# Ledger of designs, part 9: designed miniproteins, single chains, continued (2)

Each design is a single chain, and the fold is of that chain. pLDDT is the mean over its residues in the fold that is shown.

## One batch from the design tools (miniprotein)

Design m4299
Fold by ESMFold2-Fast:
Structure m4299 (fold): chain A 64 residues (1-64)
Amino acid sequence: MTAVLVYTGLTKEQAEEAAKKTKEVFGADSVEIVEVPSVEEGLELARKLVLEKGIPVGLAGSER
């Protein structure tokens, strides 16, 4: 199955590390990495993916 990492305010390197952990935690075959401009947009995307499609989602980062 595919998991999704939603992130904001991180470097590409930090996002890749978070995606690696997300893959291991959910036992996923692959992780799609999605950058969002704000924490609020990330939470809304995660809600849709988890509740409507049953896709496991990792969240990482913060808005500064």
Scores: mean pLDDT 79

Design m4300
Fold by ESMFold2-Fast:
Structure m4300 (fold): chain A 90 residues (1-90)
Amino acid sequence: SEAEKLRKEIEEGFKKVQELVDKTMEAVDAGNLEEARKLVEEIQKTVDKMVELAKKAREIASPEEALEIDTLVAFAVMLGALAKRAVESA
């Protein structure tokens, strides 16, 4: 279904956010704050794309599918905020 395609794109976005968060933590641990800031910007772009895909998915998804999508996006937003705070605190 079209909703399944959008969900897969959102799941791919979530995986990318997790990978970027790991890289951000590695950059912070290395003292590479310039790289860490660039990674936070990339996380934010990925999260913003997931939010836009979720808006489209809500128009065609079942209530259960919409809840699963919203949950993935909420976790991605939280991870992005935590990564940003870690960089700002370093």
Scores: mean pLDDT 87

Design m4301
Fold by ESMFold2-Fast:
Structure m4301 (fold): chain A 87 residues (1-87)
Amino acid sequence: MKVEITLEVSAENVEEAARKAADYIIEHGEGKEVVLTIKATDSGETARRAAFLVAERVSEKADRVDYRIEPVSATEYRLTARVEKKK
């Protein structure tokens, strides 16, 4: 089963938006493939920053995470993650 999330970010809210997206992935993405599409209103660097902040926070909180971050457009990045808990 796949979880798809779209996140809109700006330089002013990137840290808060990334934190909320990461928390959602941790709570709802366990045992699933998660696809996060990040759209920045200002720049691709904001979208890129958000993607890495989400990946870092999820990796800190989950026991095992495989993730991939890809540029989609000048202002969009995609984060694909698989979140697993040790049993």
Scores: mean pLDDT 80

Design m4302
Fold by ESMFold2-Fast:
Structure m4302 (fold): chain A 92 residues (1-92)
Amino acid sequence: GAELPRVEQEPEEIEVEEGSNLTLRWRAEGGPVIRYQWYRLQDGILELLEESEERGELTLENLREEDSGIYLGRAENEDGRISYGKGTKLNV
């Protein structure tokens, strides 16, 4: 099958003020990616936030304390194999 791409995301942690806007990006290293996704992990629940065929970009607007959590880039290759980034911890 196709090689698993490595999801590179930064920063590891970020703090923003309530009401801020934030754009997070991740990049694929290695194998080809057909699906670029962003997930949020809160209280053990993984929620899909954004999906693209082109790039791993997530724009968050009017951030509230409830938006705090771990934001994970996820890549899927042509074989349906998935890889996750290390996560960005967002504190609002």
Scores: mean pLDDT 83

Design m4303
Fold by ESMFold2-Fast:
Structure m4303 (fold): chain A 55 residues (1-55)
Amino acid sequence: SPRDELLLTLLRATLEGSRFVLERIKQNSDNQALIAQNEQGVRDLEAAIAELEAA
């Protein structure tokens, strides 16, 4: 649907931004809890995209 296509576009853009932020955190921080939280956020976005693509 047009709604799902818009959501996919927004989620893909958010995923790219989240991956960029995670890489910067890994380069500049030893805070393992912060890294783990951001890694989980990336995984959640990937799962949401996969679910919408499968629908």
Scores: mean pLDDT 88

Design m4305
Fold by ESMFold2-Fast:
Structure m4305 (fold): chain A 58 residues (1-58)
Amino acid sequence: MLAVVTKNVPATSDDSPPVFPGERVEVLEEVDEEWVLARLLSSGTVTYVPKDALEFLP
């Protein structure tokens, strides 16, 4: 499922790079009700993103 990042996501202590608004991601897995594991389409980087920072595309 595709989504777009709508707000800044800072780098986490879990080796997750920062993610910026406008980035498109592929949601791979829902880790928890608050977090997803997603792939950045521009770089192929897999990282954790909070659900409230994403807008799911139709």
Scores: mean pLDDT 76

Design m4306
Fold by ESMFold2-Fast:
Structure m4306 (fold): chain A 64 residues (1-64)
Amino acid sequence: MEEEAYELGYKMGKAVKAGDMETAKELGERFRELLEEARRKGASEEEIQRMEDAALKGYLEALE
């Protein structure tokens, strides 16, 4: 899940860098769904935070 979060963040950053805001929005919704699924499966707040941190890391690295 953490690796999947990173990949979604990275793809979002690439879409933003390319000016493809529609794809960036779709990827953002997929990330929200991933977090909701994790919560439904009993993920802790710390696990959710690690997923958010992984996505942010991917996003920022893609903007480089």
Scores: mean pLDDT 85

Design m4307
Fold by ESMFold2-Fast:
Structure m4307 (fold): chain A 56 residues (1-56)
Amino acid sequence: GPEQEALLEEGVRAAEAGDAERAERLITLAVSKGAPDELAREYGRRAREALRRAGA
């Protein structure tokens, strides 16, 4: 739902800023609140890509 999607989007934004710890925490929180596995995997992939670009 909208809450889980907002947490996933915030996680990717944290990753774009190079904050791996915050990104992982937000994505994990979204999963804990019922985010679909496929959505969480896609956002996790985007976060890892963003962290790589940020040099983290």
Scores: mean pLDDT 84

Design m4308
Fold by ESMFold2-Fast:
Structure m4308 (fold): chain A 70 residues (1-70)
Amino acid sequence: MAVVRLTAESGAMAAAGAHDAARAFGGVGVSVDPETNTATAYFPTREAAEAAARAIREKAPQVRAEVGES
């Protein structure tokens, strides 16, 4: 499964970005780690994950968005 991992200044910002991306691009789940200020959005295809990561980078350039596998 394809993922977008978000790293932000706070876990709340990472979580908000991951939930927004999942809602907009057909994500199937979100996992949040507030201790590391990261959140992971899960996508059925790599194309959806790449589109979501691009949108995050345009909307919130201070957030690190990385595409990978779960």
Scores: mean pLDDT 82

Design m4309
Fold by ESMFold2-Fast:
Structure m4309 (fold): chain A 70 residues (1-70)
Amino acid sequence: SLADMLYKSAEKYEKQKDYEKAEEARKLADYVKNNPKPLDSEQHRQVTEAISPLAKERAALGKKVAEELA
């Protein structure tokens, strides 16, 4: 789910010791979880921006998970 993805981004920011971005991602995840209605265009932009900085790390994590499952 979208909220789960944002919580994972927050965990990644915490591991990087970027606590401010981790907190922002968590607050956005809580908002999405508590407001299950479809997101508007502005909310989609905010979500995309919140996860975008971790796109490379997400790709690396996906590769590591695939290696552990293989």
Scores: mean pLDDT 67

Design m4310
Fold by ESMFold2-Fast:
Structure m4310 (fold): chain A 80 residues (1-80)
Amino acid sequence: AEEEAEKYIKKAREAVEKGDLQTAADNYLKAGRYYMEAGDYEKAAEAFSQAGDLYDKIDPNSVKAGIAYIQAGVAKAVLK
């Protein structure tokens, strides 16, 4: 699960380098989900926040940005 998350983080960073913000956001979202499965809630929150920031940059009215930020908040809440 964590190894899969790292794979998607790498794909997301490569997509950012190429200017493909949609692919980058989608890969950060996948990475966050794999980190949640691995129990790495700090990295999950970071990945979901990155996805949210990218979705918001693509479309400020994006439901996807809102969902990603909610998932980041849930990951942070589990750390308590």
Scores: mean pLDDT 82

Design m4311
Fold by ESMFold2-Fast:
Structure m4311 (fold): chain A 61 residues (1-61)
Amino acid sequence: SLIEELNEILSKLSKEEKEEVEKLERQMLADLFRAGQLSQAAVEARLAELREWAKKLLEKS
């Protein structure tokens, strides 16, 4: 699942990198809530974006 993949990537990131991902997640959820777009599909799409971003951080570190 996306959550399992994201958690595996997060386990390999530094504390600072994890905080960046958490900040981005919080911002994305707030944006979706404000737009009235807090649906399962929208959340899944944003989780996929977070996974790709976290993967990019892992490749850099």
Scores: mean pLDDT 73

Design m4312
Fold by ESMFold2-Fast:
Structure m4312 (fold): chain A 66 residues (1-66)
Amino acid sequence: ATLEEAKEYKKKGEEAFKAKDYEKALEYYEKALEILKQLPESPEVKKLILEVEINIGLVHIVLGLE
């Protein structure tokens, strides 16, 4: 798994979110997060983790999850 793959999953999650397919958005964001957590620590990786976690939180709010 690579940084590019994580970015692709993040983008797919954002596309699904815009389409209001919130369950699919969550699946893609969680895949991005799984990849990012396996990569070496860097400022870019930390920023992407934060952005993905914020987006996951938004999906949870929309789906009525805590």
Scores: mean pLDDT 83

Design m4313
Fold by ESMFold2-Fast:
Structure m4313 (fold): chain A 63 residues (1-63)
Amino acid sequence: VPDAIRRATALSEAIARSGLPEEEQIRLNEVIAGLSDAELAALHELLETRGADALVAELRARL
């Protein structure tokens, strides 16, 4: 399985656990679907080092 797919899955799972409204979760997952492998790696590192709230804030900044 490509690393990008594993990272995208981890980011989507973090969003699902955030308790955000379904409509916002859909929009944030659309952002994830458009990311490059390098951007997915950077956001996965952000999730691991700073947690789900930091990930959500970064993705919201891209909406």
Scores: mean pLDDT 82

Design m4314
Fold by ESMFold2-Fast:
Structure m4314 (fold): chain A 59 residues (1-59)
Amino acid sequence: SAIDKLEERVRELLKKNILPSTAEVFALIREAMEEGLSVSDAMKTVSKVILEEIRKKVE
């Protein structure tokens, strides 16, 4: 699904860059929206993945 694809892309970005720029994050959101995701679903998915990956490193 488009959500699964977005989650995978965010995880790959975070493997390379622990603190990605807003521009990099917004590029992934834009691609997901072009694939049919709402902005709300795309932002929720990105936020969830970023928080999960950061928590694994600092908690």
Scores: mean pLDDT 77

Design m4315
Fold by ESMFold2-Fast:
Structure m4315 (fold): chain A 65 residues (1-65)
Amino acid sequence: SEREKAIAQSAIAIMAVAEGAKVEFHEDGTIKVYVEEETEETREMLRRMEEIAKKAGLKLEFFVV
C-alpha cells in the first residue's frame, strides 16, 4: 500500500541520516543509497534497508562513491 511504502521510505531516510549516507527516492519506486566507504556499519545499514524495502515491495540500489 501507499502507506506501507511511505513508512518504509521514512525509516530508510532516518537510517541513512544516522550513518551519513545520501538517499534518493525515484518515481519508479527505486531507492538509491550512496556511501563514501563500504564499512561494517554501512553493510549492516544496507541489510536492514534491503529488508525494509523488500517487505514494502521497493527496490534498493547501493553505491560506493
Scores: mean pLDDT 83

Design m4316
Fold by ESMFold2-Fast:
Structure m4316 (fold): chain A 64 residues (1-64)
Amino acid sequence: SPEELIRKAVELYKEGKWTEAIRLVKEAMEKYGLSLEEIYRMAVELGADPQVAADLVLAVKLES
């Protein structure tokens, strides 16, 4: 599910595994048609720290 991919991506980002975290966010975007704004909202709704969620989304933007 998109929620599981996003949950795992946030966890990997917190662990410093940035390349894997970015890959999972891109996978969720491609597989489920989600925008970065939607990814941010879902991460926060799933209990992610808003600053961590924002940093992850920015990292995806910079790698695209």
Scores: mean pLDDT 84

Design m4318
Fold by ESMFold2-Fast:
Structure m4318 (fold): chain A 76 residues (1-76)
Amino acid sequence: MELELEAEITIALARMAINIARKLAEKGELSEEQLALLREAEEKLREAERALREGRYEEAKKLAEEALELALEALR
């Protein structure tokens, strides 16, 4: 229960950060390096969402944390 909720919250935060980075990418405001980080963040988010659906909450949280970190790095 607790770990599932933590995974869901972390996925939501990662999705929000990725959406912000996508809007900046659409405006041409991200470098090639930042675009590469965004692509990696999107891939990790997909893996996190799959892990959540499969009941692998600890793995889902870890993957979502990695996706969030990559998305935040893309915004620096």
Scores: mean pLDDT 87

Design m4319
Fold by ESMFold2-Fast:
Structure m4319 (fold): chain A 75 residues (1-75)
Amino acid sequence: MSEEEFEAEVDDALGLIVAAILKRNGATPEEYLEEVKRLAEKGRVRIARTLVDAFEAAGYDPEWVEEARKVVEEA
């Protein structure tokens, strides 16, 4: 596995861990969106993308998911 592939897998795992923490804490759509924005602003775009996928899977309103995806695409 290349260093790039390994870093990508680590970022994907971190995104799933963040999603799991937010889910266990009963995070609101606003809290998910704020975390996506924070990760994207720090250049952690892959972690943010994984979090958006988990946000969508949690069954929140599509409007919130769409705004979160837009944040990731603009980062």
Scores: mean pLDDT 78

Design m4320
Fold by ESMFold2-Fast:
Structure m4320 (fold): chain A 63 residues (1-63)
Amino acid sequence: AHAAEIRAILDTIRAVHGADDAELLTVLTVMRRGLEESARQRGRPVDAARLAALEAARAEIEA
């Protein structure tokens, strides 16, 4: 479910800003840190499905 949302965000950044793979990897790192911090602030575990979707997007860019 979350993979499509992440892909749409990355595609928009690439199209609007002309971002390269290194810049998209930075965006994914920021998104992951935000997810971890949000979970910590809420006193809940990190959303495993969203985390997996971010890692899948990272692997695709690194390929």
Scores: mean pLDDT 77

Design m4321
Fold by ESMFold2-Fast:
Structure m4321 (fold): chain A 93 residues (1-93)
Amino acid sequence: NKKDIEILKKIKELLEKALEALKNGDIEKAIELLKQAKELAKELSNEELSEVLVDAIEQAIELVKNGDIENAISAIENIIKSLEEEIKKLEEE
């Protein structure tokens, strides 16, 4: 599904921007970008993938809100890696 590939790429871009914001200490911007990524994840036609991504992003938001920035960065990096693998899998169609 080309639409899902485009959505996943946009989610990845938002998560990469959120990582940059966290590394720069801009917590408010990071939370905003993570929330935008979460809303895009809800637009995926694959309901199971949507639910997994929404949950993972919500967990990252809670880590940021709790001041656990190191674990938040690691969680977001893991989500980005999973997105890269899923995008590659979908593009091999």
Scores: mean pLDDT 88

Design m4322
Fold by ESMFold2-Fast:
Structure m4322 (fold): chain A 72 residues (1-72)
Amino acid sequence: AAAQAAAERALTMLENLKANVDKYSDLPDAPLVYEGAANAARTLANQVPEARDELIKYAEEFRKKAEELKAK
Protein backbone atom coordinates (compact mmCIF):
# COMPACT_ATOMS: atom_id res chain seq x y z
CA ALA A 1 0.00 0.00 0.00
CA ALA A 2 2.59 2.59 1.06
CA ALA A 3 5.06 1.51 -1.64
CA GLN A 4 2.34 1.56 -4.31
CA ALA A 5 1.18 5.01 -3.15
CA ALA A 6 4.76 6.29 -3.36
CA ALA A 7 5.11 4.86 -6.88
CA GLU A 8 1.86 6.51 -8.04
CA ARG A 9 2.90 9.84 -6.50
CA ALA A 10 6.32 9.66 -8.14
CA LEU A 11 4.82 8.95 -11.57
CA THR A 12 2.33 11.81 -11.18
CA MET A 13 5.18 14.16 -10.26
CA LEU A 14 7.13 13.16 -13.38
CA GLU A 15 4.05 13.57 -15.59
CA ASN A 16 3.59 17.11 -14.26
CA LEU A 17 7.30 17.83 -14.67
CA LYS A 18 7.20 16.65 -18.30
CA ALA A 19 4.22 18.92 -19.05
CA ASN A 20 6.04 21.91 -17.54
CA VAL A 21 9.43 21.39 -19.24
CA ASP A 22 7.79 20.70 -22.62
CA LYS A 23 6.21 24.19 -22.47
CA TYR A 24 9.60 25.87 -22.97
CA SER A 25 11.66 23.50 -25.10
CA ASP A 26 12.48 26.51 -27.35
CA LEU A 27 14.15 28.52 -24.57
CA PRO A 28 17.99 28.84 -24.46
CA ASP A 29 18.17 27.07 -21.08
CA ALA A 30 15.92 24.18 -22.16
CA PRO A 31 18.84 21.66 -22.37
CA LEU A 32 19.77 22.36 -18.73
CA VAL A 33 16.13 22.06 -17.64
CA TYR A 34 15.74 18.70 -19.38
CA GLU A 35 19.03 17.49 -17.86
CA GLY A 36 17.71 18.48 -14.43
CA ALA A 37 14.46 16.63 -15.10
CA ALA A 38 16.39 13.52 -16.18
CA ASN A 39 18.47 13.62 -12.99
CA ALA A 40 15.34 14.06 -10.86
CA ALA A 41 13.68 11.06 -12.53
CA ARG A 42 16.78 8.89 -12.00
CA THR A 43 17.05 9.90 -8.34
CA LEU A 44 13.37 9.12 -7.82
CA ALA A 45 13.82 5.72 -9.54
CA ASN A 46 16.45 4.83 -6.92
CA GLN A 47 14.05 5.81 -4.11
CA VAL A 48 10.91 4.14 -5.56
CA PRO A 49 11.96 0.76 -7.02
CA GLU A 50 8.32 -0.24 -7.65
CA ALA A 51 8.17 2.44 -10.39
CA ARG A 52 11.83 2.17 -11.42
CA ASP A 53 11.28 1.06 -15.03
CA GLU A 54 8.75 3.82 -15.75
CA LEU A 55 10.86 6.48 -14.00
CA ILE A 56 14.00 5.43 -15.91
CA LYS A 57 11.97 5.70 -19.13
CA TYR A 58 11.15 9.33 -18.23
CA ALA A 59 14.82 9.98 -17.41
CA GLU A 60 15.90 8.62 -20.81
CA GLU A 61 13.29 10.71 -22.65
CA PHE A 62 14.44 13.89 -20.87
CA ARG A 63 18.12 13.10 -21.50
CA LYS A 64 17.58 12.47 -25.21
CA LYS A 65 15.63 15.73 -25.52
CA ALA A 66 18.46 17.61 -23.77
CA GLU A 67 21.03 16.11 -26.16
CA GLU A 68 18.84 16.95 -29.17
CA LEU A 69 18.49 20.58 -28.04
CA LYS A 70 22.25 20.90 -27.39
CA ALA A 71 22.90 19.81 -30.99
CA LYS A 72 21.27 23.04 -32.22
Scores: mean pLDDT 78

Design m4323
Fold by ESMFold2-Fast:
Structure m4323 (fold): chain A 66 residues (1-66)
Amino acid sequence: GPIKAGQTLRIVSDGPALSDRLELLPKGSTFTVGEARELEPGVYLLTRADDGTRILVGLSDVEVLS
């Protein structure tokens, strides 16, 4: 399903698919989604709930924990 505000995500990949912004969130790290904007199918611009950090992810790059 689509990524939504309030979900906790785990980063499940490393390297180019999680480039730039997600270099600060290594594989295996988790964060809570503050805001979620779908830019195109399966590609999201997210903010981290704790500090508003912007994170660009594909659906294959993250696992929804709850």
Scores: mean pLDDT 72

Design m4324
Fold by ESMFold2-Fast:
Structure m4324 (fold): chain A 97 residues (1-97)
Amino acid sequence: SESAKRDYEKKFDELITAVKNGDYEKALELAKKIQKDVEGWLELLRRFGASPEQIELAERILELVKKAQEMIEKGDNSDEVIKLLEEARKLFLELLD
């Protein structure tokens, strides 16, 4: 969905901006919300018999978001965290195709 793609592009942009600004509270809030959304998508994909490739893609997105969240919780706002979130964003947009 074009609407879903634009919504998640904005959410990831806001999260990445919060990380860049060292706004840990906002970054964690946004990361947790995205994690919850991805977990919901993964549940739907499994329930409706999506392809193994789609399920694997959703699982990979979830792993990247969780890893970024752990790093942010430790006060890490480095380029490594930003790279993880940019990769998760790219894969999420691919999943929505």
Scores: mean pLDDT 84

Design m4325
Fold by ESMFold2-Fast:
Structure m4325 (fold): chain A 60 residues (1-60)
Amino acid sequence: GVADARRDLAQAERLLAEGDYAGALTAASHAKRLAEESGDEELVRRAEELIREAQAGARG
């Protein structure tokens, strides 16, 4: 649900801050799936943003 998606987004943000780009990508991808299932377009957009940041960090 939305609460689970928000929890996974918070975890992805923490993992990004720690430099764990692989972990952040996994958490953000899971959050995106949950947000899509709940129909929360704002959470989908936030998850996609974190996915992009994790991918950029892994390349940098």
Scores: mean pLDDT 85

Design m4326
Fold by ESMFold2-Fast:
Structure m4326 (fold): chain A 63 residues (1-63)
Amino acid sequence: MEEEYRRLALEAGFDEQTARELALGAVEHGLSLEEVRAILETARTQAPLGRAAAREEAAARAA
């Protein structure tokens, strides 16, 4: 599961460190693969401005 989240983040254009952090957070908070994909797609579209928002959105969806 963690590897799938990491791969999605890398495909969305995040670096390896950020992808690893996102994958760990998604696993820890029990986010579904579809939820992570939606967050990453939004971040990819918004580019640098959406990067921080994607991390906050992942935490919010985990609540």
Scores: mean pLDDT 68

Design m4327
Fold by ESMFold2-Fast:
Structure m4327 (fold): chain A 95 residues (1-95)
Amino acid sequence: MSKERLEAEIQLALGRMAYAVGDYDRAIELFEKAIELARKLGDKELLAQSLTALGEVYYKQGKYEEAIKKYEEALRLDPENERAKRNLEEARKKL
């Protein structure tokens, strides 16, 4: 449904803005809302993008094991997600 997809995309965009300004708690909240909406929609690509974004917040916080789990989940949903592949490799180097 286009309205629910648009809402999920808005949550993802707002989460990226919060992340960019260092508001990690707000970014997590917004990305988790995007994940919930993407799951409800069955949109694997949007879900993978939202999980990758949440993993990026965990990575920035030094939570590398949590970041890896989110990137691996994203790649199970969208195996060709280049951002998740790159981020997974970088997070593994931190362990």
Scores: mean pLDDT 88

Design m4328
Fold by ESMFold2-Fast:
Structure m4328 (fold): chain A 119 residues (1-119)
Amino acid sequence: AVTLTESGGGTFPEGSSATLTSKVSGVDFSSSNVSWWRQAPGELPRLVASISADGKKITFDESVAGRASISRDVAAQTATLDLRDLRREDTAVYYHVVFGYKGSTPVFAFGEGVTLTVV
C-alpha cells in the first residue's frame, strides 16, 4: 500500500511561516511527481504547488507565488511545502498528492490532510 504521512499543521499567527512535510512509502518516489493541494472552508480543492520527478518543473498557484517553496528529498522520501508571510486565506486542509509508479502500475495517492489555521 502507498502511505503518505503528513505533518506540520497547526495554528499560526498571520505573517509567520509554516512548513508542511510528507513522508512517502510504497511507490517509486524517485520517478514520482509530487504536489500540494488545499481546500479552504466552503471552497473547491485547488493546487498550491507541484514539483516534477526530476525537480526541473515547479509550479505555484498565484495565491502563494513569491511566498512558497516546494522541495523533494529522494533519499529521505520526503516532500516539503514551505509557506511564508501567512495570510488568513491560507487557512485550509492541505493534502500531499503523489503521481508515480509501482513497477509498471500507475499510482495516484493522497495524504489524509493536515489542517493549517492562520489567526
Scores: mean pLDDT 87

Design m4329
Fold by ESMFold2-Fast:
Structure m4329 (fold): chain A 80 residues (1-80)
Amino acid sequence: MIPRLTVEEARALVDEVRKLLPEGEKLIDQLAKTDPKTAKAMRFILERAREAVKRIEENPEDLRAQRELVMAYNALKAML
């Protein structure tokens, strides 16, 4: 299972995810022209990442939001 993050770790991860979001958007826009199925899957990951960021900003101790944020970060890193 994904371990619990400290408040500081969760906030640091939010900053990293926010840095990756515009790169992910750009990749999705390019892929939408040649591979719309992959682009749709990646867009789902981006939307979940944005939701997780918002939830952590409201409550950095939200374990479900922390888990979603870690999963989104790993998925974004894998696709970039």
Scores: mean pLDDT 80

Design m4330
Fold by ESMFold2-Fast:
Structure m4330 (fold): chain A 66 residues (1-66)
Amino acid sequence: ALELPAPLSPAAWRAAVRAALEALGAELVGEAADGSMVYRLTDPVDGTEQLLTLTADNRASVRDAP
């Protein structure tokens, strides 16, 4: 039988993503009223910044910082 790892609960998945972002040096720069969190990632090689938004429904999107 094909057995896949059980998916983490939304809270456990969110905690794992946050831990991974912190391990990568991401900084929590904001929280929106809808529960979305915004992290800043700085490239250690060239110093370019990106913003990662983790939404309340556990979706992630990345954009270049202005």
Scores: mean pLDDT 71

Design m4331
Fold by ESMFold2-Fast:
Structure m4331 (fold): chain A 55 residues (1-55)
Amino acid sequence: MEAYEEVDRYVESMRNNDVEGMRKSLSRLIQSLSNLSDKERAKVIEYMRKKMKEV
């Protein structure tokens, strides 16, 4: 699964107070990030920070 999809799932789980969903999506996000270049990883982290500010 794409790292951006896991960010969206993590934020959505957080909004829905779904602790188990947050844990699973965070685990998958970390795994996805390990497969990306430094540039792509930075973009995903930037996207996540932006999304988290909206919560």
Scores: mean pLDDT 78

Design m4332
Fold by ESMFold2-Fast:
Structure m4332 (fold): chain A 64 residues (1-64)
Amino acid sequence: PSSLDPLVVQGIMYHMSGIVAEKAGDLEEAIEHYRRAIELFRAAGDEGGAAAAEEALKRVEEKK
């Protein structure tokens, strides 16, 4: 079974983009992507997705 909510799909895409930016060392771009993912997951009511993106954001912010 797949999520058919386009907001969840977009949230996943931004979360993945954040991971790519984080691995590239572009922490500022990673933060922006994670924030966008959180907004999309929240709008979709996907609390699990939002929580995962929030943890990723916190991790990146702690790196600076």
Scores: mean pLDDT 82

Design m4333
Fold by ESMFold2-Fast:
Structure m4333 (fold): chain A 56 residues (1-56)
Amino acid sequence: ELEELEALRARIEERIEELEKELEEKPDDKELWFELEVEEGLLGIVEGLIKRLKEK
């Protein structure tokens, strides 16, 4: 459902902002970098799904 995907996108964006802030204080934390990469990947997938639903 479009509304659920938009809510999921918002949560992922919030998580990315939190991870970016933590990385400012801990730039050498490889686990935080890995989590950021995963969240950015999920954001791309969710945005792709939202775009396809809005085109219909």
Scores: mean pLDDT 81

Design m4334
Fold by ESMFold2-Fast:
Structure m4334 (fold): chain A 67 residues (1-67)
Amino acid sequence: LTPQQKAALSLAGVTDSVTVRALSAALSILTGMSIQEAEDFVREILGTDAPTLTKDQAVRVLEAVLA
């Protein structure tokens, strides 16, 4: 993980899992996109309607968005 991706995981409060809302808020802060845009991106990348993500799923989103 890059330092920026690690910072995003920390901001979202990712330990074992994270809510889509928390990850979207962290992405919004780091990229300048809206929270809604970030949430839509998360949903597109993972193809899931789940309200919570595993740490592994969060990492995949961060690799796609913050590469």
Scores: mean pLDDT 76

Design m4335
Fold by ESMFold2-Fast:
Structure m4335 (fold): chain A 110 residues (1-110)
Amino acid sequence: SEEEKLKLEAEILRTLALMIGYLFPENKDIVEKLIKLIDALINDESPEVIRNLMKELGLTDEEIEKFLSLSKEEQIEVLRAALNEVARNGMSKEEFAEFIKKKIDEILKK
């Protein structure tokens, strides 16, 4: 049931991302990329798929490997935090990549 709970949390996050993209169409490109990454986590896609999606977001190979070293729960937390920031302030692609990098580093320091 822990795996089922995690999948449900990711599905809720996906629904919130869709709503944010609808309400704030100026953030559409970032939200669409975030939804693809959430879908990859829900569907338990290979690390190669996740690497490619994160590369499209402007993350480096080093930053991507750090993300992949996180638990699925921690990965979802990174994406949830990023979605909350997009919803509050909007983000450029560069700001979104930098936010994800900082959030990954914060989790790894704990």
Scores: mean pLDDT 83

Design m4336
Fold by ESMFold2-Fast:
Structure m4336 (fold): chain A 85 residues (1-85)
Amino acid sequence: MARPASPEALAGLEEAVRRAFKDMGYEVEDLELERVSDSEFRGRATLNGKEAEVDVLAFEVGGAQLAIVTVRVGDEEYTFIVPVE
């Protein structure tokens, strides 16, 4: 069953998302996330000099802390999953 991620995991969420972008080859110049709900964050980032919208759904399932990240850059949208420490 999915539930909101733990507060401890959420404290590391921004760093986890930033590291995931870096691991994918993005230069992250700016990243800000705001909490929208217990499990949802929204924000903006500058990735390789382009403005991007970032939506994050953070949850726990089976003891694993996970984030589903959706990124919109221009007219492109993609989603990936990041383990949260």
Scores: mean pLDDT 75

